# Ledger of designs, part 109: designed miniproteins, single chains

Each design is a single chain, and the fold is of that chain. pLDDT is the mean over its residues in the fold that is shown.

## One batch from the design tools (miniprotein)

Design m3786
Fold by ESMFold2-Fast:
Structure m3786 (fold): chain A 78 residues (1-78)
Amino acid sequence: AVPAAVQAEVDALLAVAADPAASEEERRKAAGRLGELLQRHPEALPYAQARLFELMTASEGPQPGLRPVAEVLERFGR
């Protein structure tokens, strides 16, 4: 049900959020872009949540870079 192009964009935005080399500004922009994408494609929310949970569980310790995208997904899941 989720278009392949939308899945690829979700994956790209989450990759920026998880990238330790990315700046805080780049991560916040990625979170904003994810929010815009989910407004246009609400069917992608479960996919984005699953990918974020995979990123969170694959890491040891807290990932502050993922906080902005996690906040976006929580807002859309309410």
Scores: mean pLDDT 78

Design m3787
Fold by ESMFold2-Fast:
Structure m3787 (fold): chain A 80 residues (1-80)
Amino acid sequence: TVTLRSGVSNSGFSITGDLEVGPGEKVVFTYLSDTQVLLTSEQNGKSSLITDDDPQHTRSVATVIERVLRRAGVEVEVLP
């Protein structure tokens, strides 16, 4: 099980929500902007929103989360 909990870091970065997914499940990444990414479970509809004020940092964080999810056996789809 992978959980993304509410938190805050440097440069206005925050995660809001409690996305929780397990192996064999799917998460959809939706880029609402270059600094906002919505992660949604297809199985339970739970979501977490990543918000930042730096587009480069947003992409880096999203990439790390994608890699963690894939290693946990979760399928990831990134919407255009």
Scores: mean pLDDT 78

Design m3788
Fold by ESMFold2-Fast:
Formats: structure tokens, sequence, C-alpha cells
Structure m3788 (fold): chain A 60 residues (1-60)
């Protein structure tokens, strides 16, 4: 539903907190462009992957 789509977008956008500004901008654009729940779930996986990747870079 549209409410579920909007809810997932809001949750994913909140989940971008803690990522670099560049990564937040990239993923925000892609999340806002998504039109289906399936696309948003795929983006959720990518957000998690980005968070893990940036966490590893912080281990310097």
Amino acid sequence: SAADLEGLKAALLSGLKGLSEEKQAELTKRINAATTIEELLALAKEVREAAQEEGKLGDA
C-alpha cells in the first residue's frame, strides 16, 4: 500500500544516519526514486551493506 511504501521510505531515510554525507545523498536519491516495496527492500539491504563497509573503514 502507499502507507507501507511511505513508511519504508521514512525508515530507510532514518537508517542513513551515521553514514557519510556522500552516501546519504546517493541512497536518499535512490530511496525517493523507488516506487515499490520490493525495490525498497533491496535498498534496505544496500543501506546495511554501506553501513558495514563504512564501519570497516573506521577501524583505521
Scores: mean pLDDT 76

Design m3789
Fold by ESMFold2-Fast:
Structure m3789 (fold): chain A 79 residues (1-79)
Amino acid sequence: SNSLKNALGYVEKAKEALKAGDVLTASYYLDLARGYAIRGGDLETVDLLTKAMRALAEGDLEKALEYLEKAIERLKESL
């Protein structure tokens, strides 16, 4: 769906921002990605993105990246 394609694009942008150390930009793109995943009805991706957001809030950047990578792989398989 178009919503899930948008979710994938924003998860990829969140990952690149996080790799660059830009946590604020990563959080912004994560919020957008989660919204599109909700609209696309992919509840497993919503759960992965919610876990990534919690990891960011706790300062666990490595765990946040793991959840973003899992969301990217899942979305690519679903599109």
Scores: mean pLDDT 89

Design m3790
Fold by ESMFold2-Fast:
Structure m3790 (fold): chain A 115 residues (1-115)
Amino acid sequence: MKKVLIIGNNETAKKVKELLEKKGYEVEIVSTKEEFEEKFDEYDDIIIVGGESKLDDIPLVELAKNIAEAAGKKLEIENGKIKESVEFELDGKKVLILPGDTEKAVEATEKYLEK
């Protein structure tokens, strides 16, 4: 069974968690940098939910951009919002970056699960 760590503390992150749990995944949401660093090694996949959520004082859009750039990926941002989901591997883990829009994030998660 895959374990998924979600970075984000908003309604969209909660709906993504519910969808993954219905598919048999073990899911945890973290909202602080300390929790993220502590739990990172325990989880197979990492999901970052964009939008107005913060990890401590860091906007998740900025965190997502920095992580994508570290993996050699370009994250498309328009008006401070993530436009499209991006999937890549970093440090042996699969990372999925989702837009903060609930409908788009749910759709991208469903496509991720159907693969």
Scores: mean pLDDT 77

Design m3791
Fold by ESMFold2-Fast:
Structure m3791 (fold): chain A 83 residues (1-83)
Amino acid sequence: SASLEAALAARVEEFKDNPELSELLRKYAELLRKIQELTAQIDAAQAAGDQQRVQQLQAELKKVQEEAAKVGEEALRLYKEAQ
């Protein structure tokens, strides 16, 4: 959502003097956006009855979700270390 994107952008600006954390937060925001895009594409493919495309998109979604989880966990670790 626009509200979540604005919140993430504000956090990136807040931590601009911590470039490692700022870059992880940017990457996390990009991955969340990609998850939303892939979810919309899966919904469209399901509505079209394209089972092969659904399977391919679900595999891509799983990879992006796994990457987002790792990036989010690393960002949280660095945030806690900076406190």
Scores: mean pLDDT 81

Design m3792
Fold by ESMFold2-Fast:
Structure m3792 (fold): chain A 71 residues (1-71)
Amino acid sequence: MEEKIREIAELARKLVKLDPSSPEFKKIKERATKLVEELRKKLAEEKDPEKRQKVIDLWKKKNEELQKEVE
C-alpha cells in the first residue's frame, strides 16, 4: 500500500507538467486512477487498525506535500 501511495504521488507530479490533451497524459492518468482504486480496495480490506492508520497518515502527508509543491 505505501508503495502505491508513492507511485500515485510521482504520477501526479508528472501530470501537472503534461498537456491534458496528450496521449501521455491520458496513459498516466489511467495508471494513477487504477492505483488509487487498488489502494482504496486494499485499505478497505485491512483489518489491523495500526496498519490502516499508518497508510492513512502517509496518504495525508503525501497529499499535503503535493499541495505545497503546487502552491
Scores: mean pLDDT 75

Design m3793
Fold by ESMFold2-Fast:
Structure m3793 (fold): chain A 94 residues (1-94)
Amino acid sequence: MKEITEKAQKYVDEANKLIDEARKLLEEVRKRGGSPEAIELFEKAVEYAQKAKDYALKIPGASKEKQVELFKKANDYMKKAKEYLDKARELIEQ
């Protein structure tokens, strides 16, 4: 139980960090006339991180069965957000 609550808070914190970083990089890429592909990947990273955060925020208030479902969704979306952020960075970083 406590471990699930700690993991939920970790996802909220990590999602906020990822959203802020991705948005900052997205703005810089747009200013530099960066590739549309990189822009799309940063936008997907923000989208999935926001979804992970939304699911994680619901975990403490949910039933035990629903907590397991929400945790899996938060984990899945956070993994996808990180994958999209990493791919976007690889396209713009040398």
Scores: mean pLDDT 82

Design m3794
Fold by ESMFold2-Fast:
Structure m3794 (fold): chain A 82 residues (1-82)
Amino acid sequence: SVNALPVLLNILAEATAAGRALSAAEIAERVREATGNPVITEELVRQTLEELAAAGLVERRTGPDGTVLYSLSEAGRAFLAA
């Protein structure tokens, strides 16, 4: 099994570097593609993102349509580099 956490953080780092924030649904799809693990659900990804946001590794915001969007914080980028 591939550890999904570094993959999730790398996906967020790439999006953040491109000036984008991603929904839990978009992140879940990209993690599934990168890991080949079809059992990774949007709900599991959302739970992980909320946990990471509480730890200060991920920033969350609400988009104009009410969708919750996530980006990597500076602390999250430092965690990935370690």
Scores: mean pLDDT 81

Design m3795
Fold by ESMFold2-Fast:
Structure m3795 (fold): chain A 116 residues (1-116)
Amino acid sequence: MEDLVKEAMERLKKIRPKLLEVSKNPEIQEAIKSLTEEDVRKGLELLEKGFDYLFGKDGSARETPLGKYPDLRKESLEDLALRLVKEAEQGKIDISTLPERLAALAVRHVRLERGE
């Protein structure tokens, strides 16, 4: 568990500069900069609620421009994270949930690379 949390944080740190380039919103920039290992642990809990929750307000994924079933096996962590930042910028997702959603994507990508 702890090794998974640390690896997910390192993946998020690598994409952080690109995420900060796509938003001029101070609240979104602060959410990205303030990402912690606790956000990664919360991201693990979000994965149990399914992928629909990651892209919709309060789980209403049916109304997201990304569709109901994003293909996490074919899309990079960076591409999916950039889409989440853009949706937060557009007010389609709650900025306060952005750290947990970014963390959940990072955890999922690390697990997929490990064959989990």
Scores: mean pLDDT 69

Design m3796
Fold by ESMFold2-Fast:
Structure m3796 (fold): chain A 89 residues (1-89)
Amino acid sequence: VEEDVEALARLLEAAARDPELRELLVAAQEMRLSSSSEEARVTARALLIVLEGLAEGRSPEEVRRELDLSEPVARILLRAYELAVERLA
């Protein structure tokens, strides 16, 4: 629980410094809000994979293997993860 909160705080800190990351997170959230309940679950799963990846210090390649890249939101969140890792380095 605390590790997830720290991961979220780090993601938000990175987004404050990177307009591209902020736009990607907004796009993912907009997809979640305008989508069906099935698409909302896909977005939630992808976001959890990204947050767990940040908490555990996983590489972008490891996160890519866990994401369903056939889903547009997963590709958006993978790019957000790559930018977050770069900003937090």
Scores: mean pLDDT 75

Design m3797
Fold by ESMFold2-Fast:
Structure m3797 (fold): chain A 85 residues (1-85)
Amino acid sequence: SELEKVVEQIQSILYQGSLDALRSPSLDQRTQVLIDTTKEMAKLLRPFDPELAEEVEKLADEGTLSSALQAIDLILEKVEELEKK
């Protein structure tokens, strides 16, 4: 279904973004990779939960490692919820 494809795409983006972050030579570059990854995942979630997508984008726009990780946690909670449908 469309939902299963979106969940798989989000999981793929998170996996690739995590690898890219680990391969990044500095904390600033790792933070930027996680921010970019978070924004891509938020875009895919917007049709299912526009309020969550906006909150995730706001956290990403704060530009800190802490805010990016908070945004990722919110995305993971939503993905778990969607998988139970």
Scores: mean pLDDT 85

Design m3798
Fold by ESMFold2-Fast:
Structure m3798 (fold): chain A 64 residues (1-64)
Amino acid sequence: SEVERELAERLAELDAETARRNAALLAEAKARNWSPVELFAGLADVSGEYVDRVIELRKEARAA
């Protein structure tokens, strides 16, 4: 359906955005010499935001 197609496109955009955020976080961690624990915490934050955004996009698709 149109709704499913639009959702798939928005999820693909979110995946690309999240990949860029993870790459930026890894670069920052190297530049600032983060410990493995600090890096893991940063990655966990990005993952949490990704999950929340996936849930919101799916809710919007159901409302449409």
Scores: mean pLDDT 86

Design m3799
Fold by ESMFold2-Fast:
Formats: C-alpha cells, structure tokens, sequence
Structure m3799 (fold): chain A 65 residues (1-65)
C-alpha cells in the first residue's frame, strides 16, 4: 500500500528500527496517509524535545492524535 511504501522510505531516511516500523504499521493500519505523516512528524519532534527513543513515545503520540 502507499502507507507501507511511505513507512519503508521513512525507516531508511530516519534509521527507524524494524520493531518501531512494525508497530507504526499496526497502529496506523486503516488510517489515511496524512494521519501517518502527522504521527511520524509528532514522534520525531517529541523524541528530539524529550530526548527519548521514538519507540517509547509511539503509543502516547498515536493516542494523542
């Protein structure tokens, strides 16, 4: 799908772990690509701001959107 292609491209560009990529796919399944983009943008921003790994923030970020 377009979402799968987008997430694979992001994993390469941002150096995302296989675990984070798999969980992103699960949590964003059935959502539009715009939602997936917003989750990733918020996740990158919050991880940098809080100095916490993206995997530790994923559930919180998805739930907040």
Amino acid sequence: SAQDAFLRELAIKLGLSAELLARLRELTAGQPLSFVRRVVEALVREAKRRKVPMIDLLDEVVAAL
Scores: mean pLDDT 79

Design m3800
Fold by ESMFold2-Fast:
Structure m3800 (fold): chain A 69 residues (1-69)
Amino acid sequence: SVMEQTIIGFRILALLTEAHLYIKQGKLDEAKKIINEAKELLKKNPNLDKSYFDNVKKLEKELKKKLKA
């Protein structure tokens, strides 16, 4: 349902916020774990709005850049 998708969307946004804060703190392993949790939620919910997928991909790219530095 739309309501269930909205709740899952808010959960993904909360995880992305937490992962972003870990990246800013240099806690890259913690950030990777949280990003992986968000990716698993996306896999289980493929009909979510494209914006959730794009936001997870953007943060994953940021993490990968930090890990290479």
Scores: mean pLDDT 85

Design m3801
Fold by ESMFold2-Fast:
Structure m3801 (fold): chain A 76 residues (1-76)
Amino acid sequence: MEEKLKEARKYIVQAAQYIDQGLRYLDQGDLDKAKELFKQAIEYADKAYELSPDPELQRLAEQLRNAALRYLKEVE
């Protein structure tokens, strides 16, 4: 239980970091790198969702996934 919660939190942090990095590349006009980073954010948000025993963490993972997906659509 405790280990899954710790790993879920790590994946949430990683997803948020990928979104932040993707936005930085988007601001610089590097659409290819931004797209790659937003796809990685979705992957890690999905992993966090699957491992999260806590509905609040699942909701946070879903929110991060939706944000990354919205940004991904902007660069396509």
Scores: mean pLDDT 85

Design m3802
Fold by ESMFold2-Fast:
Structure m3802 (fold): chain A 117 residues (1-117)
Amino acid sequence: ARIVSEEIGGTSATVEVTLRDGVDYFGDRLVITVRTPEPLSAEEVRNAVVLALRRVLGEEVARELAPLIEVERVSPNEYRVEIPLPTEELRERLRGKARELAELIALALAAGLRLPP
């Protein structure tokens, strides 16, 4: 596995990928590690991930994936997020988007962005 990381305001998001034809590619699961300067709730981390998925994959797909998102607190300021990617179509849609996804998650958490009601 290869990792792609982005950091904004002391908050980092790290995405696990493989390479396929020299491009970042996801397997059966999207695995993200989030590190923050202060502890956040699992719901705040989940919301940031959903916002990033919405921007990358669109509203409908993000809504379908949201209930499948597993958030685990690994340490006081570190979270592991896992999302199953059940179709090859979803994996192809995320191809080459690891850095954008990591940046969007780090930005959402650093900015305190929330899901609209």
Scores: mean pLDDT 81

Design m3803
Fold by ESMFold2-Fast:
Structure m3803 (fold): chain A 97 residues (1-97)
Amino acid sequence: SVEEILEAVKNAKTLEELEEAVERLLEAAEELGLSLLARAARIILEAIKEKKPLSDLEEGIVLFLIAVTRVVATTEEERLLAEALREALEKQKELLG
């Protein structure tokens, strides 16, 4: 469920656990047709795999794509996925040190 994805992101203790949670989020976003959120998830996932912080431009793009998804969201499931990706962005920063 989307709630399980949000909890997996919040509870991630390693970049590996966060990678698994974001991959699940990406699959859910693609199944729901949330193309902008899926693009944002791919940007975060690439940064996790490379073990590098997002650039200021990449972070700006991700935040914009999440914000647009929240504005156009018609279901709680869509809103929770956008929230989960916002949490994943913050968690990636924490886990990189």
Scores: mean pLDDT 88

Design m3804
Fold by ESMFold2-Fast:
Structure m3804 (fold): chain A 98 residues (1-98)
Amino acid sequence: SRRERLRELAKKAKDIGTLINLAVALVMLGEVSREEALEVVKEIYPQYEDFFKKAIDEAEALRPHLTPEQREALRKAVKLFEEGKEYEALQLFNKVIG
C-alpha cells in the first residue's frame, strides 16, 4: 500500500526532518493522502504528531497549486531519498517549497 511505501522510507530516513520532507513531498504529489501520512507518523513518531500534522496540512493546501515542473521536481526528490541521496533530495524539495 502507499502507507507501506512511506513506512519503508521512514525506516531509511536518518532524522525527523528527512521524514517530514518525504511525507510532505508524497502528500503534495498525491501519492499518499493526508490521513495515510498521519497514520505512519503516529506509528513511528507519535510525540511529533502535531508538528507533522501542521506540515502535512500545508502540503495538502499547496497540492492543487503545484505546476507540472514542481511535481516533476518532487518526484525526483522522492526518488533521491529512496536512493539515500538525502542532500540532493533536500535541494530539489526546497526549490518547490522556497
Scores: mean pLDDT 78

Design m3805
Fold by ESMFold2-Fast:
Structure m3805 (fold): chain A 99 residues (1-99)
Amino acid sequence: KEEELEKRIKEIEEKVKNNPDDVDVLAEAIQELFELSLEADEELRKKIRERMREIIKQGLRAQAKKYGLPITDEEIEELAEAILEEIEELAEEKKKEEE
């Protein structure tokens, strides 16, 4: 199962790489990684968290460009970290509920 999870993560990363400005693809990738994080052990979950952070940054940048929002790289970093923290808290709450 660990190899299957790693393979799915790579497939998600490839999809994002091929569609870097597609907000719908990026949002789906974040959702899929979130789902995988609930199934993953502690080590793999940390790896998924790092991938999610990068995709969130890409999504924020793509939305800013699409809507002409004058968001700086610094603001994107801050927003991505805040979003990631919220997702991580939701994942912990969900995992605790599954126990």
Scores: mean pLDDT 75

Design m3806
Fold by ESMFold2-Fast:
Structure m3806 (fold): chain A 88 residues (1-88)
Amino acid sequence: KLKEFEELRSKNDNRTTLLIVSKILGKDELMQKLLDLGLSDSIVNMILDVFRAYFAGSNYKEKGQRLIEELRRQGMDEAARLVEEMMS
């Protein structure tokens, strides 16, 4: 739920929050690979916003597509691919 997500985000750093959330969703292996690519804090925050949208039931696909576009704009094609798989 959105409230539980916000509690996790407030109590943990951004990368730890992503690992916890992705494990709950059964996507921890994809998230670990994604984080191992050395993502910027800005991109990590964008991924958190995608998960927030998912738990809020609002525009998660749109936010995910914007993140994928930004990753590709930065030449991070492997990160974009992993985000696409994670959203499936």
Scores: mean pLDDT 81

Design m3807
Fold by ESMFold2-Fast:
Structure m3807 (fold): chain A 74 residues (1-74)
Amino acid sequence: SDAVARHLALRELARRAAEGKVSREEAAEELKRLYPELSDEQAREIADRMLAAPSEGEALQLISRAVGEVLQRQ
């Protein structure tokens, strides 16, 4: 399932961010790869909020919500 594969990739990205293993630019590039519908600005904004999240779980929820909002408008 495409949705399941993307969810697993988002969970891995959130985990790497919580571990300090991904930069803002790398996170934005990964988000664009997973969701090419995102603009460069949208991807960077989501990456910034993800990296500022206090936990992996909150980062994942934030990404899922923000991406869903963008995709629902297109």
Scores: mean pLDDT 78

Design m3808
Fold by ESMFold2-Fast:
Structure m3808 (fold): chain A 100 residues (1-100)
Amino acid sequence: SIQQKLEQVEKDIKKLLELAKEIAKNGGIEGDILESMAIMMVREVFPKYSDELNKLFQELRDASIKGDKKKIEEKLEEIKKLLDKILADTKAELQRLLES
């Protein structure tokens, strides 16, 4: 159902946001594993946004390695905003399908 698709997207967004927060906390080798997991998940669940999201995850990882707290905060906010946009775009597309 349309509701089940929306619930799945909300769950996927929540998981990606938690991965972003963990990458932000982990400047060491664990962060490389977390980044790889995030990139793989993005390609599977949001392929249309994979280039934009993967760039932001890579930039977040770079900031985490450098310990750049300001850039970490900026990249987390950019990831959150893009994920919010994905949710809004998904809701709009599902609503369009209901009206067709």
Scores: mean pLDDT 87

Design m3809
Fold by ESMFold2-Fast:
Structure m3809 (fold): chain A 96 residues (1-96)
Amino acid sequence: SEAEKLAAETKQRSKEAKEKLQAKFDAEARARGEATGDYEAAMAEAQQKLEQMIRNGIEEGKKLIEEGEKLKKDPELAEKGEELIELGKNAINVNA
């Protein structure tokens, strides 16, 4: 189902986001001349917030897709409906 697909995508994107977050903290530590790897508490907090942001982004993307589908039922608003659907898809993808 679409919900099962989004749940699987959320888990995959959370893993990718975790790796990117670690790389970002390592890069920032290097830029400050600090040792890398010693940010367990900050990483845990940032990961939790990032996972929540990914989840929120997916839910907002779903709402935009639903709104776009409704607009597409009106021929005068079909173009705007397509824009909202693409915006919703991009919101889901950008949180990957």
Scores: mean pLDDT 73

Design m3810
Fold by ESMFold2-Fast:
Structure m3810 (fold): chain A 59 residues (1-59)
Amino acid sequence: KPPTPEELIERVRAAVAAGDLAAASRHLTELIQHPETPEEDVQRVADLVSARAAALAPP
């Protein structure tokens, strides 16, 4: 069963919370490719992944 946009957003958020940027990127890519996903939701989620990646970068 293909995931819904809401399920994909939830998976990205869970991966971001876990610090799993690889999983977050995979789910974000699926979200971007989903025809029913609003552009604003894609941007919010992409910003979340980017902010988390920056926070995890070593000084």
Scores: mean pLDDT 80

Design m3811
Fold by ESMFold2-Fast:
Structure m3811 (fold): chain A 76 residues (1-76)
Amino acid sequence: MKSLEELLEEALKLPAEVGPVALAEVERAFGRDVAEEIRRRAEELAGKLKTPEPASVVVPRIEAALAQYLAQQAGL
């Protein structure tokens, strides 16, 4: 199982388009409420990281990392 830190490092190297795809899979597997919670947490984490990249790029990447972490925690 990969740590959240490892997943974030990997996801930050991917295109921003991975976020919407990951959220769609979370919504299908866990429901819309869980996908909305991941979106909220990604926005919070993006603010705390204080990266030079704009939120429109960073937030989707964090969403992908959180979605993958949730899938691992659920045994998927």
Scores: mean pLDDT 76

Design m3812
Fold by ESMFold2-Fast:
Structure m3812 (fold): chain A 63 residues (1-63)
Amino acid sequence: SKKQYAKKAVEAAREGNWDKMAEYLSKATGVPKEEILKAIRGEKVSDGVMDKISEAVRLGVRL
């Protein structure tokens, strides 16, 4: 069900709902929601966190 959360995260992003996007990305990746919110705001996070977010977003866009 990681694919379902990735898809929901992309849909939330299209609606401008960054909080729900971060929640769904957290469920898809296992990354804490706060780290994902930092990345969405353009704050620095680890390369490992960015890689997981990027892969999940790429998956969600393809679905």
Scores: mean pLDDT 84

Design m3813
Fold by ESMFold2-Fast:
Structure m3813 (fold): chain A 90 residues (1-90)
Amino acid sequence: MEEEKRKKIEKEIREALRRMILSVAALAKEKIGLEEAVEEALRILETLDKEEGLEPLDEKEREELRKELKEEIEELSKRHEELRKKALKE
């Protein structure tokens, strides 16, 4: 029961941190490029995993996460561009 509560809290904190990292990466993409933004986000997430004592990602899991991060960063970047265009029209 205690382990269930701990995992839920850790998951919520991790999801919040992941969203923050992705938002920063989407903004950074404009300056450093998509591939570099993905690699930085992946590095930060791996560092957080190590600090929490989670098992390191294997190569396949790392590639899957890299693909997910790339898709999410691209979507956030497009959304930021749309918001910027709307602000300029007002």
Scores: mean pLDDT 73

Design m3814
Fold by ESMFold2-Fast:
Structure m3814 (fold): chain A 94 residues (1-94)
Amino acid sequence: SGVEAMELLEKGIKEKNEELIDEAVRLLAEVLGSEEEAVRVLIGYLDGLLHMLESSEKAAELLAKKLGYESAEELKEGIEWAKKYLEERLAELE
């Protein structure tokens, strides 16, 4: 389910679909035993991706093309959107 969670996350980012992001969290939470931990892991993953993309404009452009995005900027915007959604979800967990 970890692989399935990442595939749903990638699809959710590309489609800007919150339901797919929520399903990715659900599947990862089943593996980790905690929704809070699943959200934190996904935020960390996306933060790492953003750091990598900002470290090399050429690498960002190549990755965007490989993943079917029109530009590195579109990929970055998608990741930032998903990270913000997950951060808002984390803030609501008690």
Scores: mean pLDDT 86

Design m3815
Fold by ESMFold2-Fast:
Structure m3815 (fold): chain A 90 residues (1-90)
Amino acid sequence: MDFGIKSHQLADQLLRELSDLSLEEQLEIVKRRLTEVLTQLGLPAEPVRNYLDSLIDMYRRNKDNLDTQRMIEGFLRDEVRVLAGGEVEL
């Protein structure tokens, strides 16, 4: 909990830490962490879990399609930026 770090900088750091993992592993980690945080906050976790499950399924069906992988990477970055926005902390 470093109050001097801006949320945008935290998002970029998390994305760098995740970059050494496969896209499938990144999606699974973000799904788990978002679901845990939302559940702790008493917010509905099912829509977010279902959304990320759909991205994982899309990746598994299209793992030979680089354009689809790049699109999924973009969606993953958006979810990480929400986490780092200080409204949903890991």
Scores: mean pLDDT 69

Design m3816
Fold by ESMFold2-Fast:
Structure m3816 (fold): chain A 80 residues (1-80)
Amino acid sequence: NALAEGERHFQRGLEALKAGDYETAAEHFKRAVEAYEAHDPNSPLAALAYGYLGTVYYKLGKEEEADKWFQKAEDIAARR
């Protein structure tokens, strides 16, 4: 179940982000992205996961990488 797997990783990513563990947060959000993309890459869940992954890369000082993930989230939003 891709949705259940994605949700589990997304929640663990949020927990790590709140704790300031950006490396662990990146791992979990990346796995949430993989699961949500497998279900529907154009869904609001995929857009949320892209946004959080972008935020975590920004916190890690990887600005160019962060911008790529934010762009993917924006692309979904622009489709309406």
Scores: mean pLDDT 83

Design m3817
Fold by ESMFold2-Fast:
Formats: C-alpha cells, structure tokens, sequence
Structure m3817 (fold): chain A 57 residues (1-57)
C-alpha cells in the first residue's frame, strides 16, 4: 500500500507543478482572474498532497 500511496503523491506533485507553472505565467502577464482560479485548484491539491504525505511519514 505504501507504493500505491507514493505513486498517488507523485501524481499530485506533477499536477501541482503543472498548475503552478500556469499560475506563474498568468501572474507574469497580469492575468489576476486566472491566477486566482489556478491558485484555488493548487491549494486544493496541495491540501490533499499534504494529507497523504503526513500519512506516509
């Protein structure tokens, strides 16, 4: 089960990294609405990632 948990963690990290890249690009362009929308998604995924990482630790 730890291997499956670790795989899920890596999937979430990859998803967060993709969204963070999009948010940084939007921020650089001054697209505040898109930054807010992406930040909400990032925050949700980060909370899930943090929960899973605490379970693994």
Amino acid sequence: HMEELKRRIEFLKRSIEGLQAQAEKAKAMGDEDRVKALQEQIDFLKSELERLEKELA
Scores: mean pLDDT 83

Design m3818
Fold by ESMFold2-Fast:
Structure m3818 (fold): chain A 81 residues (1-81)
Amino acid sequence: EKIDEAIKKLREVALKYGLSEETVDRAIEEGRKKIKPDDSIENKIETLAEAVLRAAEKELSDEQVDEFRYELIKIYKEILS
């Protein structure tokens, strides 16, 4: 399932950048709560990525956030291609 693959990749990149497992789990759960049942797969993945990015913005420097955003774009492109 594309959503499960996206969550796995989002978790991996967030942990790589130094976010705690607790922070990542909370961010993914908050993202899941914002997903609407009729959202496209693209919109669901984007919503989850946005939730993880917001968590990263609280803990990382501006430069690290830019790098993290690039990693999120790569995940999005790989899953949706």
Scores: mean pLDDT 81

Design m3819
Fold by ESMFold2-Fast:
Structure m3819 (fold): chain A 66 residues (1-66)
Amino acid sequence: MTEEEAQAMVDAVVANAKHLLDDGIEVDTDAMVGVLRNTLQEKGASPELVDRAVAELRARLEELKA
């Protein structure tokens, strides 16, 4: 898995979360982060890439909730 592929996954999750939040639906950051981590690991992403993508997703989800 490339950094660009991981970035695309983060972007997709954030876009979905924004749609849910715009509709007044609460988003579970830990659940979304866990799913992304598992998916990246299953696709053979390096530990560094997993940690980076997970950290970015968490930061972007918390920004949306602010």
Scores: mean pLDDT 83

